Designed miniproteins, single chains. Designs and how they scored, part 41

Each design is a single chain, and the fold is of that chain. pLDDT is the mean over its residues in the fold that is shown.

## One batch from the design tools (miniprotein)

Design m1405
Fold by ESMFold2-Fast:
Structure m1405 (fold): chain A 79 residues (1-79)
Amino acid sequence: STLQQIRELLGELRVAAEKGDLETARKYAQQILDLAKQNPSLIETVLQLLGEYQTLAINEGNGDAFRILTEVSNQLLTL
């Protein structure tokens, strides 16, 4: 399902950001945005998932993941 793909991409984004691979993390962020734009009925659920992953990033001290996830959230809110 599209939601399963987004969950997998969120996990991969977090791992890439933790490694300092911000280029790869932003690539995953773009894929999440593209999937959400193609499936607008899922946007509310995706925003909830982004919030969950933002909390994980804060708890882990992963500021890069938090910033990238916040950027994705802001872009979805302005669609």
Scores: mean pLDDT 87

Design m1406
Fold by ESMFold2-Fast:
Structure m1406 (fold): chain A 83 residues (1-83)
Amino acid sequence: SLSAEEIKEIARRALEEIIRTAFPDLTLEQLLEMSREELREKIEELLREEAKERGMPEAELEREMEEGVEKAVEALLRGKEAV
């Protein structure tokens, strides 16, 4: 079975991977210091950029933001708690 310390290390590595992929200009330390509002803004910016690259319709982007932003913010905040 995985120890608490091993689980913590896995969570840290997963969070670092998310940061490298989603926020290439952001360090783990910066993410840990960010407020909920700052995280929300970064996620919204990322979604807008992704939607633009995929040619997503504006109405579809708005729905994705309403559903996705809150879930993504909660996931990142849970990740911060795990490290």
Scores: mean pLDDT 68

Design m1407
Fold by ESMFold2-Fast:
Structure m1407 (fold): chain A 78 residues (1-78)
Amino acid sequence: GPAEVRAYAEELIAHLERSRASALAATPDPALQAQIDRLFAETIARIRELVEAGGSREELEAVARETEDRVTRLVATA
């Protein structure tokens, strides 16, 4: 139900914030750091919006996965 999705979103956001900190610490390029930081911030905001809109756990997982994949590609091409 909605309470379960909210609890999952809080755990997912905490995971994304840890991933954000790790990615930024590992990235020496300031321009790439700014790009990664913005991507995580936008994703966390989108997850919060989806929860308020009654989104599913599957939708939250898909958004988080897309962001992790994009960050991996950005780092690999730098």
Scores: mean pLDDT 86

Design m1408
Fold by ESMFold2-Fast:
Structure m1408 (fold): chain A 120 residues (1-120)
Amino acid sequence: MEEVEEYVKKGIEAAKKGKIKEAVYHFLRAAKLAEEKGLPPIIVYEMLAAAYVLVGDYEGAEEYYAKAVAYGKENGDIGGILRAIGTLLEAELLAKKIEVSEEEKEELLKLIENWKEVEV
């Protein structure tokens, strides 16, 4: 549990510094560790998907949004499903126009930064 949170914190710090590829790496480690320990990975999947959007890997973003939705359906986490759908819609808009706006990138970064507030 603590080790998952450590990788999430490292990912957030990397993202705040504009090191988005490093953020993806840390969130990916957090997701794998959560899966191995049987911990709920939904929020980590959402953060990883958002980081993939910021780095321009829209296929990676879609994969992890899909995983978040699938986990939410299996475990009855309606709030998690709704958040994942929201971030997926944003990823679809970005995929249609590679540079949608700097404001949208900042909004995704803020989502990553505020993960503790989204955790319910």
Scores: mean pLDDT 69

Design m1409
Fold by ESMFold2-Fast:
Structure m1409 (fold): chain A 95 residues (1-95)
Amino acid sequence: MREEEIARARELLESAGIPLAVAEPLIDTLIDAGRKLGLSVEEAVGAFAGSFMMGKVPSADQIEDVLRESKLLKGVDVGKFWREKLSVEEIVKKR
């Protein structure tokens, strides 16, 4: 169960273009914070990557706040945004 969530988060982060060396220590925190907030792994990774793209690199203690803010933003469907972006990245990286 947990190993499958970690593997999926790793795949999503890699597809989003986030270096695994930076993201790998945070995967466990992303999954736990996402689960606590009722977010999917995809939604949690999307929120983290969105923050990263805005020039803010969240630390482990900031991840829950980033995910909570993303969940409260009614105008931002972070999960949908990252589903669309991950599809594009998959096409590029599978060449």
Scores: mean pLDDT 66

Design m1410
Fold by ESMFold2-Fast:
Structure m1410 (fold): chain A 68 residues (1-68)
Amino acid sequence: VIDDSTFQKFVECKDRRFPSKPTLTPEEACLILAELGLDESLAEQLLKELTRRQVEEGVEDLKRAVMA
């Protein structure tokens, strides 16, 4: 349901604003979506997709993010 182009822009904006975070809160995702001019309803879908990719491909990223 999320275009690859939309997801790519979301990831780029996330990396600039929250590079050290493994996942985002809905509030943080909504801030990024607002910056990109996207509907906030996409936040949950994008967060789910981001989490899936981070779990599968970002094992090292998860290790770097151990704090809480």
Scores: mean pLDDT 70

Design m1411
Fold by ESMFold2-Fast:
Structure m1411 (fold): chain A 71 residues (1-71)
Amino acid sequence: MDEAIELLEKGLKAKTKEEAIELLEKARSVAPNNPVLLAALKEAKQAKTLEEVKKSIKGALDALRNGAPES
């Protein structure tokens, strides 16, 4: 599970939207049944800017760190 969090932290440092989405997809692949990561990836794919993708990644990190699924 630490690997998914590490990938999300790398996504926050990404310089392009494509890089951020790729890191989020890798995080989802290591935890494929996590609903927080699925929701964040759906939001990121609909995002038009890097800032919007990073916002989705930050939301996923916050949810995973406090242990609450997004409802």
Scores: mean pLDDT 77

Design m1412
Fold by ESMFold2-Fast:
Order: C-alpha cells, then sequence, then structure tokens
Structure m1412 (fold): chain A 78 residues (1-78)
C-alpha cells in the first residue's frame, strides 16, 4: 500500500542524503537524512506484519548511520 511505498521512498531519500553528507561533510545534509529516516520509521510503524518490521529495521539502520555522519560532519566543519 501507500504507507509501504512512502516508507521505502523516505528510506531511499535518507540513504542518498547520508551519502551526500559523507562526501561533503555538510551537517545540514546529515540533519536532513536524520529527519527523512525518522519519518520513514513513523510510516513503517503503520505497516502491518513482517513488511513493517523489515522497513522499521531498514529505517533505524539508516537513522543510526545518519547520526554517525552528523557527528563526524560537526567534528570536521570549519
Amino acid sequence: GALELDAQINIGLASINVGVAKLTKDPKIAEKAIKLAEEAISLAKEVPGAAGTKLIEQAEDTLAEAKTVLKEAKETTS
């Protein structure tokens, strides 16, 4: 349904922003990735069954990576 697709889109967008933040060391892009991953978790929680559980796990993994990238970006910004 739409919730599964919306969660997948937000996970994908968060992953792209994580990649860009790693390359640019831009904390603002990392913060965008965090926000997208948090939205994906919220959407995934509304998805029933194994599909929802898998989406939550993927979104939480992306959120953890985004938070790590944000920390590193803040340590390397001039």
Scores: mean pLDDT 85

Design m1413
Fold by ESMFold2-Fast:
Formats: structure tokens, C-alpha cells, sequence
Structure m1413 (fold): chain A 87 residues (1-87)
């Protein structure tokens, strides 16, 4: 069963998700879509909490600032457009 998204947003899971993504980038290994999705949720949470900026979140995830802003603002149209490009 899928746990609530909120369970992915606790400090321990956030740190683990972001560290795993950083390690894969340093090793030149492409992370999976599931790893990116978890990192997107973690980074969006940190921006909403004021712990990092939209710019820092975009850099951490290797995505556009516009995509992070769309996630934070709940812009479904832009999020779906991004997902369609990744099919």
C-alpha cells in the first residue's frame, strides 16, 4: 500500500532522499523516475517550510524553477506538461 505523502516529508526521509540523489549525480548515475519523484516531494516541502529557495530546489533536482513553482502552487497544467515530456 502507498503511505500518505506526508510520511515522505519528515526530516529523516527528506535528508535520505536528497543525499541519495546527490550521491547518484556525483557518481554519474541517472536516478530513476521514482527517486526523482521522492526528491521533488522532499524539495517542495523544504521550499514550503522556507528552509530552501525555489532556486536551490531546482538546482538540487536538475529541473527548471518554473516546474518547482508549478508544484508548489498546485499548477496541474504545468505539472502534467512536464510529466508528458518525460514519457
Amino acid sequence: SMPEIENLLNDELIEKILEDLRKKREAGVKPSFEEYARALAAASYLVKQGKITVEEAAELLDVSKEFIEALINGDREKVLEYLKKRE
Scores: mean pLDDT 68

Design m1414
Fold by ESMFold2-Fast:
Structure m1414 (fold): chain A 61 residues (1-61)
Amino acid sequence: MEELLRAIANTIYAAEKAGFSKELIDEALRLFAEDYGLTPEQIERIRKLVEELKAEDEKKK
């Protein structure tokens, strides 16, 4: 499960870097939830993982 959430978070992070709006990000998360059977709580986890990925990405730079 965590690997899947990480992969989705990475995709969302890339979309944010591309300048996608928060509404589009939410829509993408909804579509992923339907495709992979994710709960709203798991979507919230993905959002938190995006923030963590940004911090980790900065450390690796």
Scores: mean pLDDT 77

Design m1415
Fold by ESMFold2-Fast:
Structure m1415 (fold): chain A 104 residues (1-104)
Amino acid sequence: HMYKAKYTITTSIVGDTAIVTVKTDSQEDKDLIELDSKLLDQLTDDVASKIDETLEKGGVDSVILITDIDSLAQGLTDRYKVTLLSEGPTTSTYLVTKGPPNSI
């Protein structure tokens, strides 16, 4: 099956804080990702890649993740420690920390 969803991943460093923001372009895109495990897996891999890049470039052990896709945070728990910090009306904010030393 051919499914298409649009989302934006933005990375920024503000002072000593690294931030990764992941937002869908529309409610339809969000619904498609939540219904299609392949799209969610692809998004999770893209976000994990950006988190790893941000951790390496910043020399930090954690990032702040802001996203409108709640299932994304669950997908990241296999690689990272993910803690919910706050829930907003359209997005949730998470603290994402390096996983255990024995995680690959």
Scores: mean pLDDT 76

Design m1416
Fold by ESMFold2-Fast:
Structure m1416 (fold): chain A 100 residues (1-100)
Amino acid sequence: SPLKEIREELNKAYEEILKAVENGDMDKALEIFKKTAEKIVEKFREKYGDSPLVEKLRELAKKAIEEMEKNKDDPQKTLEIFRKFVEEVLKLLDEAEARE
């Protein structure tokens, strides 16, 4: 299931970002986030095509990346931004599942 794969990618990314943040490697945390966001957008597009849900996801990813770049010297804020992104992605998944 693409939805299960998205959840697995988010869980893996959380562990990797947490480790990077704990090591003080904020550039690595941002890189992991960018790569994860790209994979999630691609999986969403594979299931739903070029839909309004995919566009919402792209805008959420763009906003989160910009906020992380502005706050890269703040480890706690970086983790907060990632958690908010996960919450918004899960909300989009719920909206998508409700239409099936």
Scores: mean pLDDT 81

Design m1417
Fold by ESMFold2-Fast:
Structure m1417 (fold): chain A 85 residues (1-85)
Amino acid sequence: MQASRIRMAERLLELAESTPEVSEKTVETARRMVELARAGTLTPESAIEVARELGDERTVAAIEAAEKLREIGDEIDEELKKKKA
């Protein structure tokens, strides 16, 4: 599971760095998440704590939204698989 968390954090950092409209604070938050993932301590809670410490309220909201969107996406993906089955 640590490898999956590291990959997720690295993907978030890549997306933040490749999106010109993303602030430097958000990139810094993503880098901190990669460090947490490498230490094996990355959870949604620890990621939110880091974002709050950096004053990155948008990233806090994005993490909370991402959790809800992934849950919705999983439901949609399951329904699409039922439609194609």
Scores: mean pLDDT 71

Design m1418
Fold by ESMFold2-Fast:
Structure m1418 (fold): chain A 99 residues (1-99)
Amino acid sequence: KKELLEEILKLAEEAVERKDEEVLREIGRLIARTIFENAKNKETLLKTIGLLLGLIGALINKDFEAALECIKELLKLLEEVASEEQLEELLEECKRLLA
């Protein structure tokens, strides 16, 4: 559901407020992992790889705004491929990163 994606986005926004590069990188990695496990379309897989590289590049440059935009685009791809149960599991994993 859209509400689960919004909660994951809020955790990414909290990582940005904290300027926590490691947490934001791990959130991106967990989203990409879930996409890779569920997507069979080569276009979606290539877009996910490109967005992960964009996220890493943004974080190297301390560009948290660009990093958050990469996370938002990853979440759009995630919405297309993930079930509600997978989104709930991912949300709990992301919550543990901020604890």
Scores: mean pLDDT 87

Design m1419
Fold by ESMFold2-Fast:
Structure m1419 (fold): chain A 72 residues (1-72)
Amino acid sequence: GFSELWEKRQQQFLEIKKQIEEKLKKIEKGDMSVIPEAKKLIQKMLDMGTPPSVIFARYFEEKLKKILEKLK
C-alpha cells in the first residue's frame, strides 16, 4: 500500500543521506579518494525524484563544492 511504499522510500533516502554525510566528512579531513563515491551517492539521491531527495541532493552538491573550494 501507500504507507509501505512511503516507508521504503524514506528508509532508502535516510540510508543514502547517511552515506553522503560520512563521505563529505572524510573529504573535509583531506580524503580526496572518496569524492567519486560522494558524487555517485548524490546522483543516486537526485535520481529518487522526490522533493526531499532533489532538495537534499542539490544541498550536498553545493556543500561538496564549498568543501573543495576551501581545500584549494
Scores: mean pLDDT 83

Design m1420
Fold by ESMFold2-Fast:
Structure m1420 (fold): chain A 84 residues (1-84)
Amino acid sequence: MPLEMLTKAAVTRAKKAGDKDSAKEIEDSSKRLQESEKRGDLQGSLESLQRLLDAIKRAVEAGAKGLRPTLEDVERAIARLEAL
């Protein structure tokens, strides 16, 4: 499943909760992740995933609901890259 679909849903949920800053950061981090993956940049991909994780956590703290599965998927992606 493309992580891009999950991040689009996360952006919508963050905006609905009134957290436009976290919504923007989720979108920007998702774009950076795609660019890093195209280049095979492992460190850039990890940094983008960590920024995405932090933005989703902030959206949850701001009251965005339904983001826990997306948060867990991002944490799993980070763990898999760190295990390489």
Scores: mean pLDDT 79

Design m1421
Fold by ESMFold2-Fast:
Order: sequence, then C-alpha cells, then structure tokens
Structure m1421 (fold): chain A 64 residues (1-64)
Amino acid sequence: DREVEEALERVLEVGGEASGRVLDDGGSIEEVIQASRDAMRQELESLPPDVRDGVEPRLEELLG
C-alpha cells in the first residue's frame, strides 16, 4: 500500500532527524537511540490506525 510505504519513510526520516540532532548536541549513544525510538513512536501514534497497522510490521522487520 502506497500510504504505508510513504508513512514508513516518514517514520524513518523522523527517527534519523532526532538521532542527528542529539548527536550534534553531544549526546551519548544511549540518548541518540532513545531519541530515535521516541520520535518514531510519536510519529506512529500520529498515523491513522489502518496505516499504523501496516507500518508496524515493516518497521519491526527493518529494525529487528
């Protein structure tokens, strides 16, 4: 589904942006990981339920 693919890309972009910001500010690796996870979770929660249900399994496949 195209909406799921676009939403997955956005979730990953938001996570990467949060990671980069914490890294640039001199954060620890734990802070970088936590910021990425928090940003991705927040973005997932903003998605419609149908889109979120499609994104969650794909995100798990990519991140383990």
Scores: mean pLDDT 81

Design m1422
Fold by ESMFold2-Fast:
Structure m1422 (fold): chain A 119 residues (1-119)
Amino acid sequence: MPSPEEKIQAKIEEILEVMRKMVEEFEKLIEEGSSKEELIEVFRKYREKIEALLSEMFAEFPGDPRVLTMGHAVNEALMLLSEALDSSKEEALKLIEEVREMLDKVAAGEYPAPQPPKD
């Protein structure tokens, strides 16, 4: 029977897998010279899936700092990929590499958790 710890880790791994698939498909489409419309469709498809998984995680594990860390990592990745939609092929591939490096850091537990503002 999975523990709460195992359940949150499984959700993190599922989100990371979906994000890696998004990055792989984006790189392939950019390398193949696919249209901006095709890239936007792939972005929307994966964004919807990732946002659904994050919403489930926020609902099931309120107050867990890993939920906040995953939310920040996803938001950063989606912003970089969104910038890639409007970038040259060379710049888009660099942004994709930055997303991959960030996902690897999240998987390793090395992605920095956001700190609360200084009051």
Scores: mean pLDDT 80

Design m1423
Fold by ESMFold2-Fast:
Structure m1423 (fold): chain A 84 residues (1-84)
Amino acid sequence: MDEEAVELAERVIELARELGQPGIVEAAERVRELAERTPRGPDAVPDLRAALEALERGEYVLAAGSLGGAIKVLSGEPLKIEIE
């Protein structure tokens, strides 16, 4: 378990609750769950920091995107959409 990734995810959860953003709370709770279960927790730290900074600025779409990045990193299988 990586304490920094878990702590950052908990901070995102608390701030998102204060801001009334239930979708971001759900995404951050998923990141926390994955960070507790995998040795890849440190790899999600940059995405979690970006999500926290975006929330502090009211940039909810960017925050959600950063949390999605953290989920992909922790899951080990990033979703790629290719358009030809």
Scores: mean pLDDT 76

Design m1424
Fold by ESMFold2-Fast:
Structure m1424 (fold): chain A 84 residues (1-84)
Amino acid sequence: MSVEIDKDASMKEIIDKLLEAGLIKEEDKPYLGLLGKEGILDFLEERGRLKGDKYVVTKEDAEALVEEGRELPGRILKEVLEFL
């Protein structure tokens, strides 16, 4: 299963679409928040998922995004204030 995310989509819209499609769980939301909108879209673009003005996100892409977010606190120690 895949979902399409518009290039201009908000962070909330991105998360809501991934949750609705069952590509992520509620417990995964903080990890996507750590990446932020720019981090998520840049990651997807590097994976070749930008198709015109939309990003096509598969289950594999969603799992990779969650993993990237989980590793980010180890890379950027100070970027946790948004969740506190």
Scores: mean pLDDT 77

Design m1425
Fold by ESMFold2-Fast:
Structure m1425 (fold): chain A 91 residues (1-91)
Amino acid sequence: MLEELRELIEKAKEAEAAGDKEKAEEYRRKARELQLEIMRKELEPAFKNNPEEFKKAIPEIEKAIEENKDTNKDLYEVGKLVLEGIKKLLE
């Protein structure tokens, strides 16, 4: 799944560089959906067992995402959706 996620991000960058905004957005959407699926399947049990520890980590995760805002937009967008998924699991 991580390899598939990287491939989708790379395809999105290639499509954007080629000027194909529609394909770039389609690949980014698929990458976001896959990242949320990874969070649900691989990390959900850990979040449910230790919600307080994950809540404490949220500010550090947000900082790491923001640090990628200018250097890696795809990682920034995926990171924001992962963070949203984490927050939803901690409800």
Scores: mean pLDDT 69

Design m1426
Fold by ESMFold2-Fast:
Structure m1426 (fold): chain A 79 residues (1-79)
Amino acid sequence: DERRRELLARALEEIEEFLRAMTPEQRKAFLDKMKPYSSLPPEQQLLAAAKILEEFAKKYPEAREEALRAAEALRALAE
């Protein structure tokens, strides 16, 4: 599906921008929050990641825009 390929490419680009905005401490906190969801189906992991990124946007204003864009891209990919 061409649409799915485009959504995946967008999600990867937004995640890379978010990772560039993160400190090592913020990255560790994000990974730690993802651990409970590692055994879930991929679409549920994407939705969990989007929710965690939305929470990160509230906690870390310096990465807010990148986190929200990544969350939106992940939600679009999961649907």
Scores: mean pLDDT 76

Design m1427
Fold by ESMFold2-Fast:
Structure m1427 (fold): chain A 68 residues (1-68)
Amino acid sequence: TAAELIQRAAALGAQAQAARAAGDATKLSNIADEFRALAEEARAHGLDRLAAELDRQSAVLTAESKRL
């Protein structure tokens, strides 16, 4: 459900915050991949707006991982 995807995204967001504080580029990259996977799952269920938001989060974390 959309609620389950949102809950998983929130948990990944918390992990990303911890990885940023630790300077863990590898962890940020892995979390970005997980956001992308959630975006694909959202699209498969016709949740296009949620998918776009999840893709945006993936792109942000990918950019952050490359700066560390």
Scores: mean pLDDT 86

Design m1428
Fold by ESMFold2-Fast:
Structure m1428 (fold): chain A 90 residues (1-90)
Amino acid sequence: SRTNALLEEFVAWAEKAGVPEEQRRVALARMLLEAARLARERGLELGPTGEKGVAEAERIVAEKEHLLSEEERAWVDRIVAALRADLEAE
């Protein structure tokens, strides 16, 4: 999927750019929250593991979202847009 390819590109970019693990974790948490929102809007169930992941992501974002750079926010937006397109194509 386009989403998986972009997620791999994000990880590679973050490693090359020297993005701290904590900031990468916040960006991934934000992506997970937006993915969960899109899934719920389509009536998809996350299951117990997904719900635990969302709860942890909500905590991370609430505490640390201010650490995200403009570039990291742009990556989140790009990946979320790709996920929306992938979900609409199925």
Scores: mean pLDDT 81

Design m1429
Fold by ESMFold2-Fast:
Structure m1429 (fold): chain A 84 residues (1-84)
Amino acid sequence: MVEEVVRYVEEQIEKKGKEFITVAEARQLALDALLKQGIDEDIAQTAVDRAQYEDMRLFPGELISREEALELARRAAELALKLS
């Protein structure tokens, strides 16, 4: 599950050819990946919120690296497993 979520986000970023993406875009990719894994929408939303705001302290208007976007996806997936 965690590996599948991170892989999905990595593939989407590579497909777009971006070096940096917005936190809002990274958040949406992580949410989409969790939903594709069958995670409930409320759990997915809570996991992404906690990973973004509590663990990484990222705000929606910020630009982040591909590495940071993948870290957000990984943390959100790990949190979703704990909340499920």
Scores: mean pLDDT 84

Design m1430
Fold by ESMFold2-Fast:
Structure m1430 (fold): chain A 92 residues (1-92)
Amino acid sequence: MTDAELEALLEAAMAGDREANLRIYRIMKEDPELGRRIVALIRERYSAEEIRELQMRISAAVLGLPEEEVELLREAAENGDEELIKELEEKV
């Protein structure tokens, strides 16, 4: 996968594309080297808050959560509520 393809995938995921978020999750799980490249690009292009939002969108896509629960996950992550995040992830 090229850097241009990774950037396009990240832009789609940040825009809320569920398939893009699921594809990032699959890459991170199945290809740790490509996953590290994605993380590096994210850190260069996005703020810590935007990275947190992206992580919540990915989790929501994997779990099939509605948009309102994505916002709750984002707020929980900002407050450091790891138990709530874990509980929602375990509901897959």
Scores: mean pLDDT 69

Design m1431
Fold by ESMFold2-Fast:
Parts: C-alpha cells; sequence; structure tokens
Structure m1431 (fold): chain A 81 residues (1-81)
C-alpha cells in the first residue's frame, strides 16, 4: 500500500538523517553532509504528504529525494577522512 511504502521511506530517511548528523558532529562545516540532511528531511516531508493526500507522485518524489540523500551521505562519509 502507499502508506506502507511511505512509512518505509520515512524510516530509511530517519536512519540516514542520524548518520548525516553524526558526520556533522565531527565536521560541522561538511557541506555534503548538510545536503544529505536537507534531502533526508525533504524525503520525510514528501512521504508524510503522500500519506496525507494519497498522491503517488509525491511518493515517487520522496523515493527520488531518498536516492539523492543516500548518494550525498556516501560522499560525505568519504570526505570525512
Amino acid sequence: SLRERAEELIREAEELLKEAKEILKIDPDNKTAKIAVELAEETIRLAEEAIRTGDEQKLLEAEIQLGLARIALGVAKLELK
């Protein structure tokens, strides 16, 4: 269902947000980690909107944002070294 898919995206985005915030504790000026935070927060917002409205397009937008957030987090982890 749309709700189950959206709730899974929120869960994954919250995990990603925690990891990005851990990087920012070590390197507060890491721009890529800040981007990962913004993308993860946008994923949660869009997924919550999809649950509220039943809009499959918002769910797709959330999936795209989560994918970008994962890429940004991966880059931030490499930059930490």
Scores: mean pLDDT 88

Design m1432
Fold by ESMFold2-Fast:
Structure m1432 (fold): chain A 66 residues (1-66)
Amino acid sequence: MEEELTRMVRAIKEGNFDEAVRLAKEFAEKYKGTFEHEVGRALLLIAAAISGNKELVDKVAEAMDA
């Protein structure tokens, strides 16, 4: 979990938004129905919000709810 979250946050920080969304979707599928999914969703939405990109926030939310 932590390694996957670190990769997604790094992608957001580096401006690789397409990669961040792809990783978020893979994370959502891997951790579907777990507490780790909820933790990851919250942390990724916070990271996306800090980036200042509203489109990224919306895309990450959609990817995590897939």
Scores: mean pLDDT 76

Design m1433
Fold by ESMFold2-Fast:
Structure m1433 (fold): chain A 107 residues (1-107)
Amino acid sequence: MEAELEEEIEAAIEEALRLAEEYEESNPELAELYRKAAELLADKDEKARLTGLAMLQLLVNGIKAGLTEEAIEVAKKAAELAEKGKYEEALKLLLEAMKKQRAKLAA
């Protein structure tokens, strides 16, 4: 289980960096947020890693749901909180946004 989680985190970092490259020309702001998610995922702090994973999931799912602008706005606020070391507030913000996004997809 722990080895599987570590492999999942490594895969998430690779996906975030790939998506950053993909969106670099079309949406530089989104590309920067994917790079930020990758940086957080690579951190040794568990709360930073969870914040990065939640940010990546929010952005990927938001774009697929057509909620790109909403996902970007939330991810930007979470990234600002993470820069200040406020990982708990950043994670809470991301999880609440993901919950709302899931509700919209289920309707």
Scores: mean pLDDT 82

Design m1434
Fold by ESMFold2-Fast:
Formats: C-alpha cells, structure tokens, sequence
Structure m1434 (fold): chain A 108 residues (1-108)
C-alpha cells in the first residue's frame, strides 16, 4: 500500500514534469495552471482511488484549457484576477497535495 502510493506520486510527478517541459516556453500563468491542475487531480485520486483516475486526468486537461482561455483574455480584469489567483495558489496547492499523500503513506 505504501509502495503503491509512492508509485502514484512518482507517476504524477513525471506527468507534471512532462507537461512543464512540453510547455517550457509558455507564460508563467499557464505553467502555474498546470501545477494547480495536476495537484487537484492528485487530490481527486487520493479521495476516490483508482475509480477516480479518469476524472483526475480530465481535470488536468480542463484546468489547462481554462488557463489558456484566461491567458487569451488577459486584458479582461476578471480574467487577469483569476490568473493571479492561480499563480498565487499553485505552490500552496502543490504542497497540500504532497502533504496529504505523505500522510496517507505514513498511516500505513
């Protein structure tokens, strides 16, 4: 069970690294949206297990699409404010997802 959780974490980290590398020239806001999407996807997977995997992956795609939409409308004050929230939340959400996964791993 601990080994399975560690494998899931490594898979999500690889997925995030791949997405960031494919988008290395993207604006910081889009990269932040990827971090948010993957972190939220991991939380969905933690809550729902294997049955939630498809939902989790779809959430990453939807979050990336939303980030691109907001970036395209960055002259709109509301879109800009939402992008700023995504950028601000990304490090905290990533850390939260990691802490929750480690807590499950430590609980045996």
Amino acid sequence: KKEEIEKIWKEFQRYLRKLLEENKDAPPELRAALIVGVSEALLIYIQNGEKGKEEALKHVEETLARGKELLARSDDPQARAELQRIVAEAPTLYLKARIELEAIKSSK
Scores: mean pLDDT 74

Design m1435
Fold by ESMFold2-Fast:
Structure m1435 (fold): chain A 67 residues (1-67)
Amino acid sequence: MSPEQLARIQEHGRRLADAMRAGDLKGIREASLEILKAMGKSAPEGSSVEDIVNQAAQAFVDGVAAS
């Protein structure tokens, strides 16, 4: 992945961690969607929070492996 993508992921990753600590499901969803967007991916409409979080984690792993 590019350094710019990594920096964006780190910013949204901090927001995700804060939302998870607070139990903020909306914040978790929004931060995870922004991570996916930074990786050039999107979640299908109607995806659960768990699916979006898992997709964001997988996109990060794939992005690191592709670099």
Scores: mean pLDDT 76

Design m1436
Fold by ESMFold2-Fast:
Structure m1436 (fold): chain A 77 residues (1-77)
Amino acid sequence: DAVARLRAEKAAVQADRDTTTKRYDALIAYYDGLALGYSDNPELKEKYLNKRNDALAAKKKATADADARLAALDAAI
């Protein structure tokens, strides 16, 4: 059943989206904490703020890609 396969894929994409979101949220919080800890060291502060911004961009891309896939699966069902 093609519809059952698409629904199973949708569930997997939703689960992966949730896991990926939690992973990036933890990483963002970690780098934010490091940046705050290095407030007296501009080079290290900038390094960790850049890593946080990279994680934010990666999260945005991953969630947008997942949302696009979910929309495509919904259209196919």
Scores: mean pLDDT 88

Design m1437
Fold by ESMFold2-Fast:
Structure m1437 (fold): chain A 66 residues (1-66)
Amino acid sequence: DLSNLSKEELVELYKELLEKAKEAGLIPKDTDIEKVKERASKWSKNSLIAGIESYKKKLEEAGVEV
């Protein structure tokens, strides 16, 4: 349950999912993950959860373990 995670844990999970998405070719290979993570750290917890759920679904649909 993502709602039980801290904002810091959500930011880290979002970064991990973006790294997997980049490796799987779901996002551009030149995507600056650290820059995206810095921007995401300013989001609300609800926005982070939505982003995590979105990428998790895309990765699962692509057959990538999350």
Scores: mean pLDDT 80

Design m1438
Fold by ESMFold2-Fast:
Structure m1438 (fold): chain A 61 residues (1-61)
Amino acid sequence: SMLAEKVSEFSKEILERTGSTILSEEEAKELGKLVGLSEEQAKTLVGKTVDDAGVQALLRS
């Protein structure tokens, strides 16, 4: 789906920028905004890997 492609692209960008697969609070907010989650919902993704967070975000959107 288009959302899965966007999440995949975001994962690549985060790895390139930070060298880490673990989402900070700022990165979780960016991912949440991308898939249409509220700020509070996006905070639940903090400390998860980008791939795990992407799956959760897709299931919630």
Scores: mean pLDDT 74

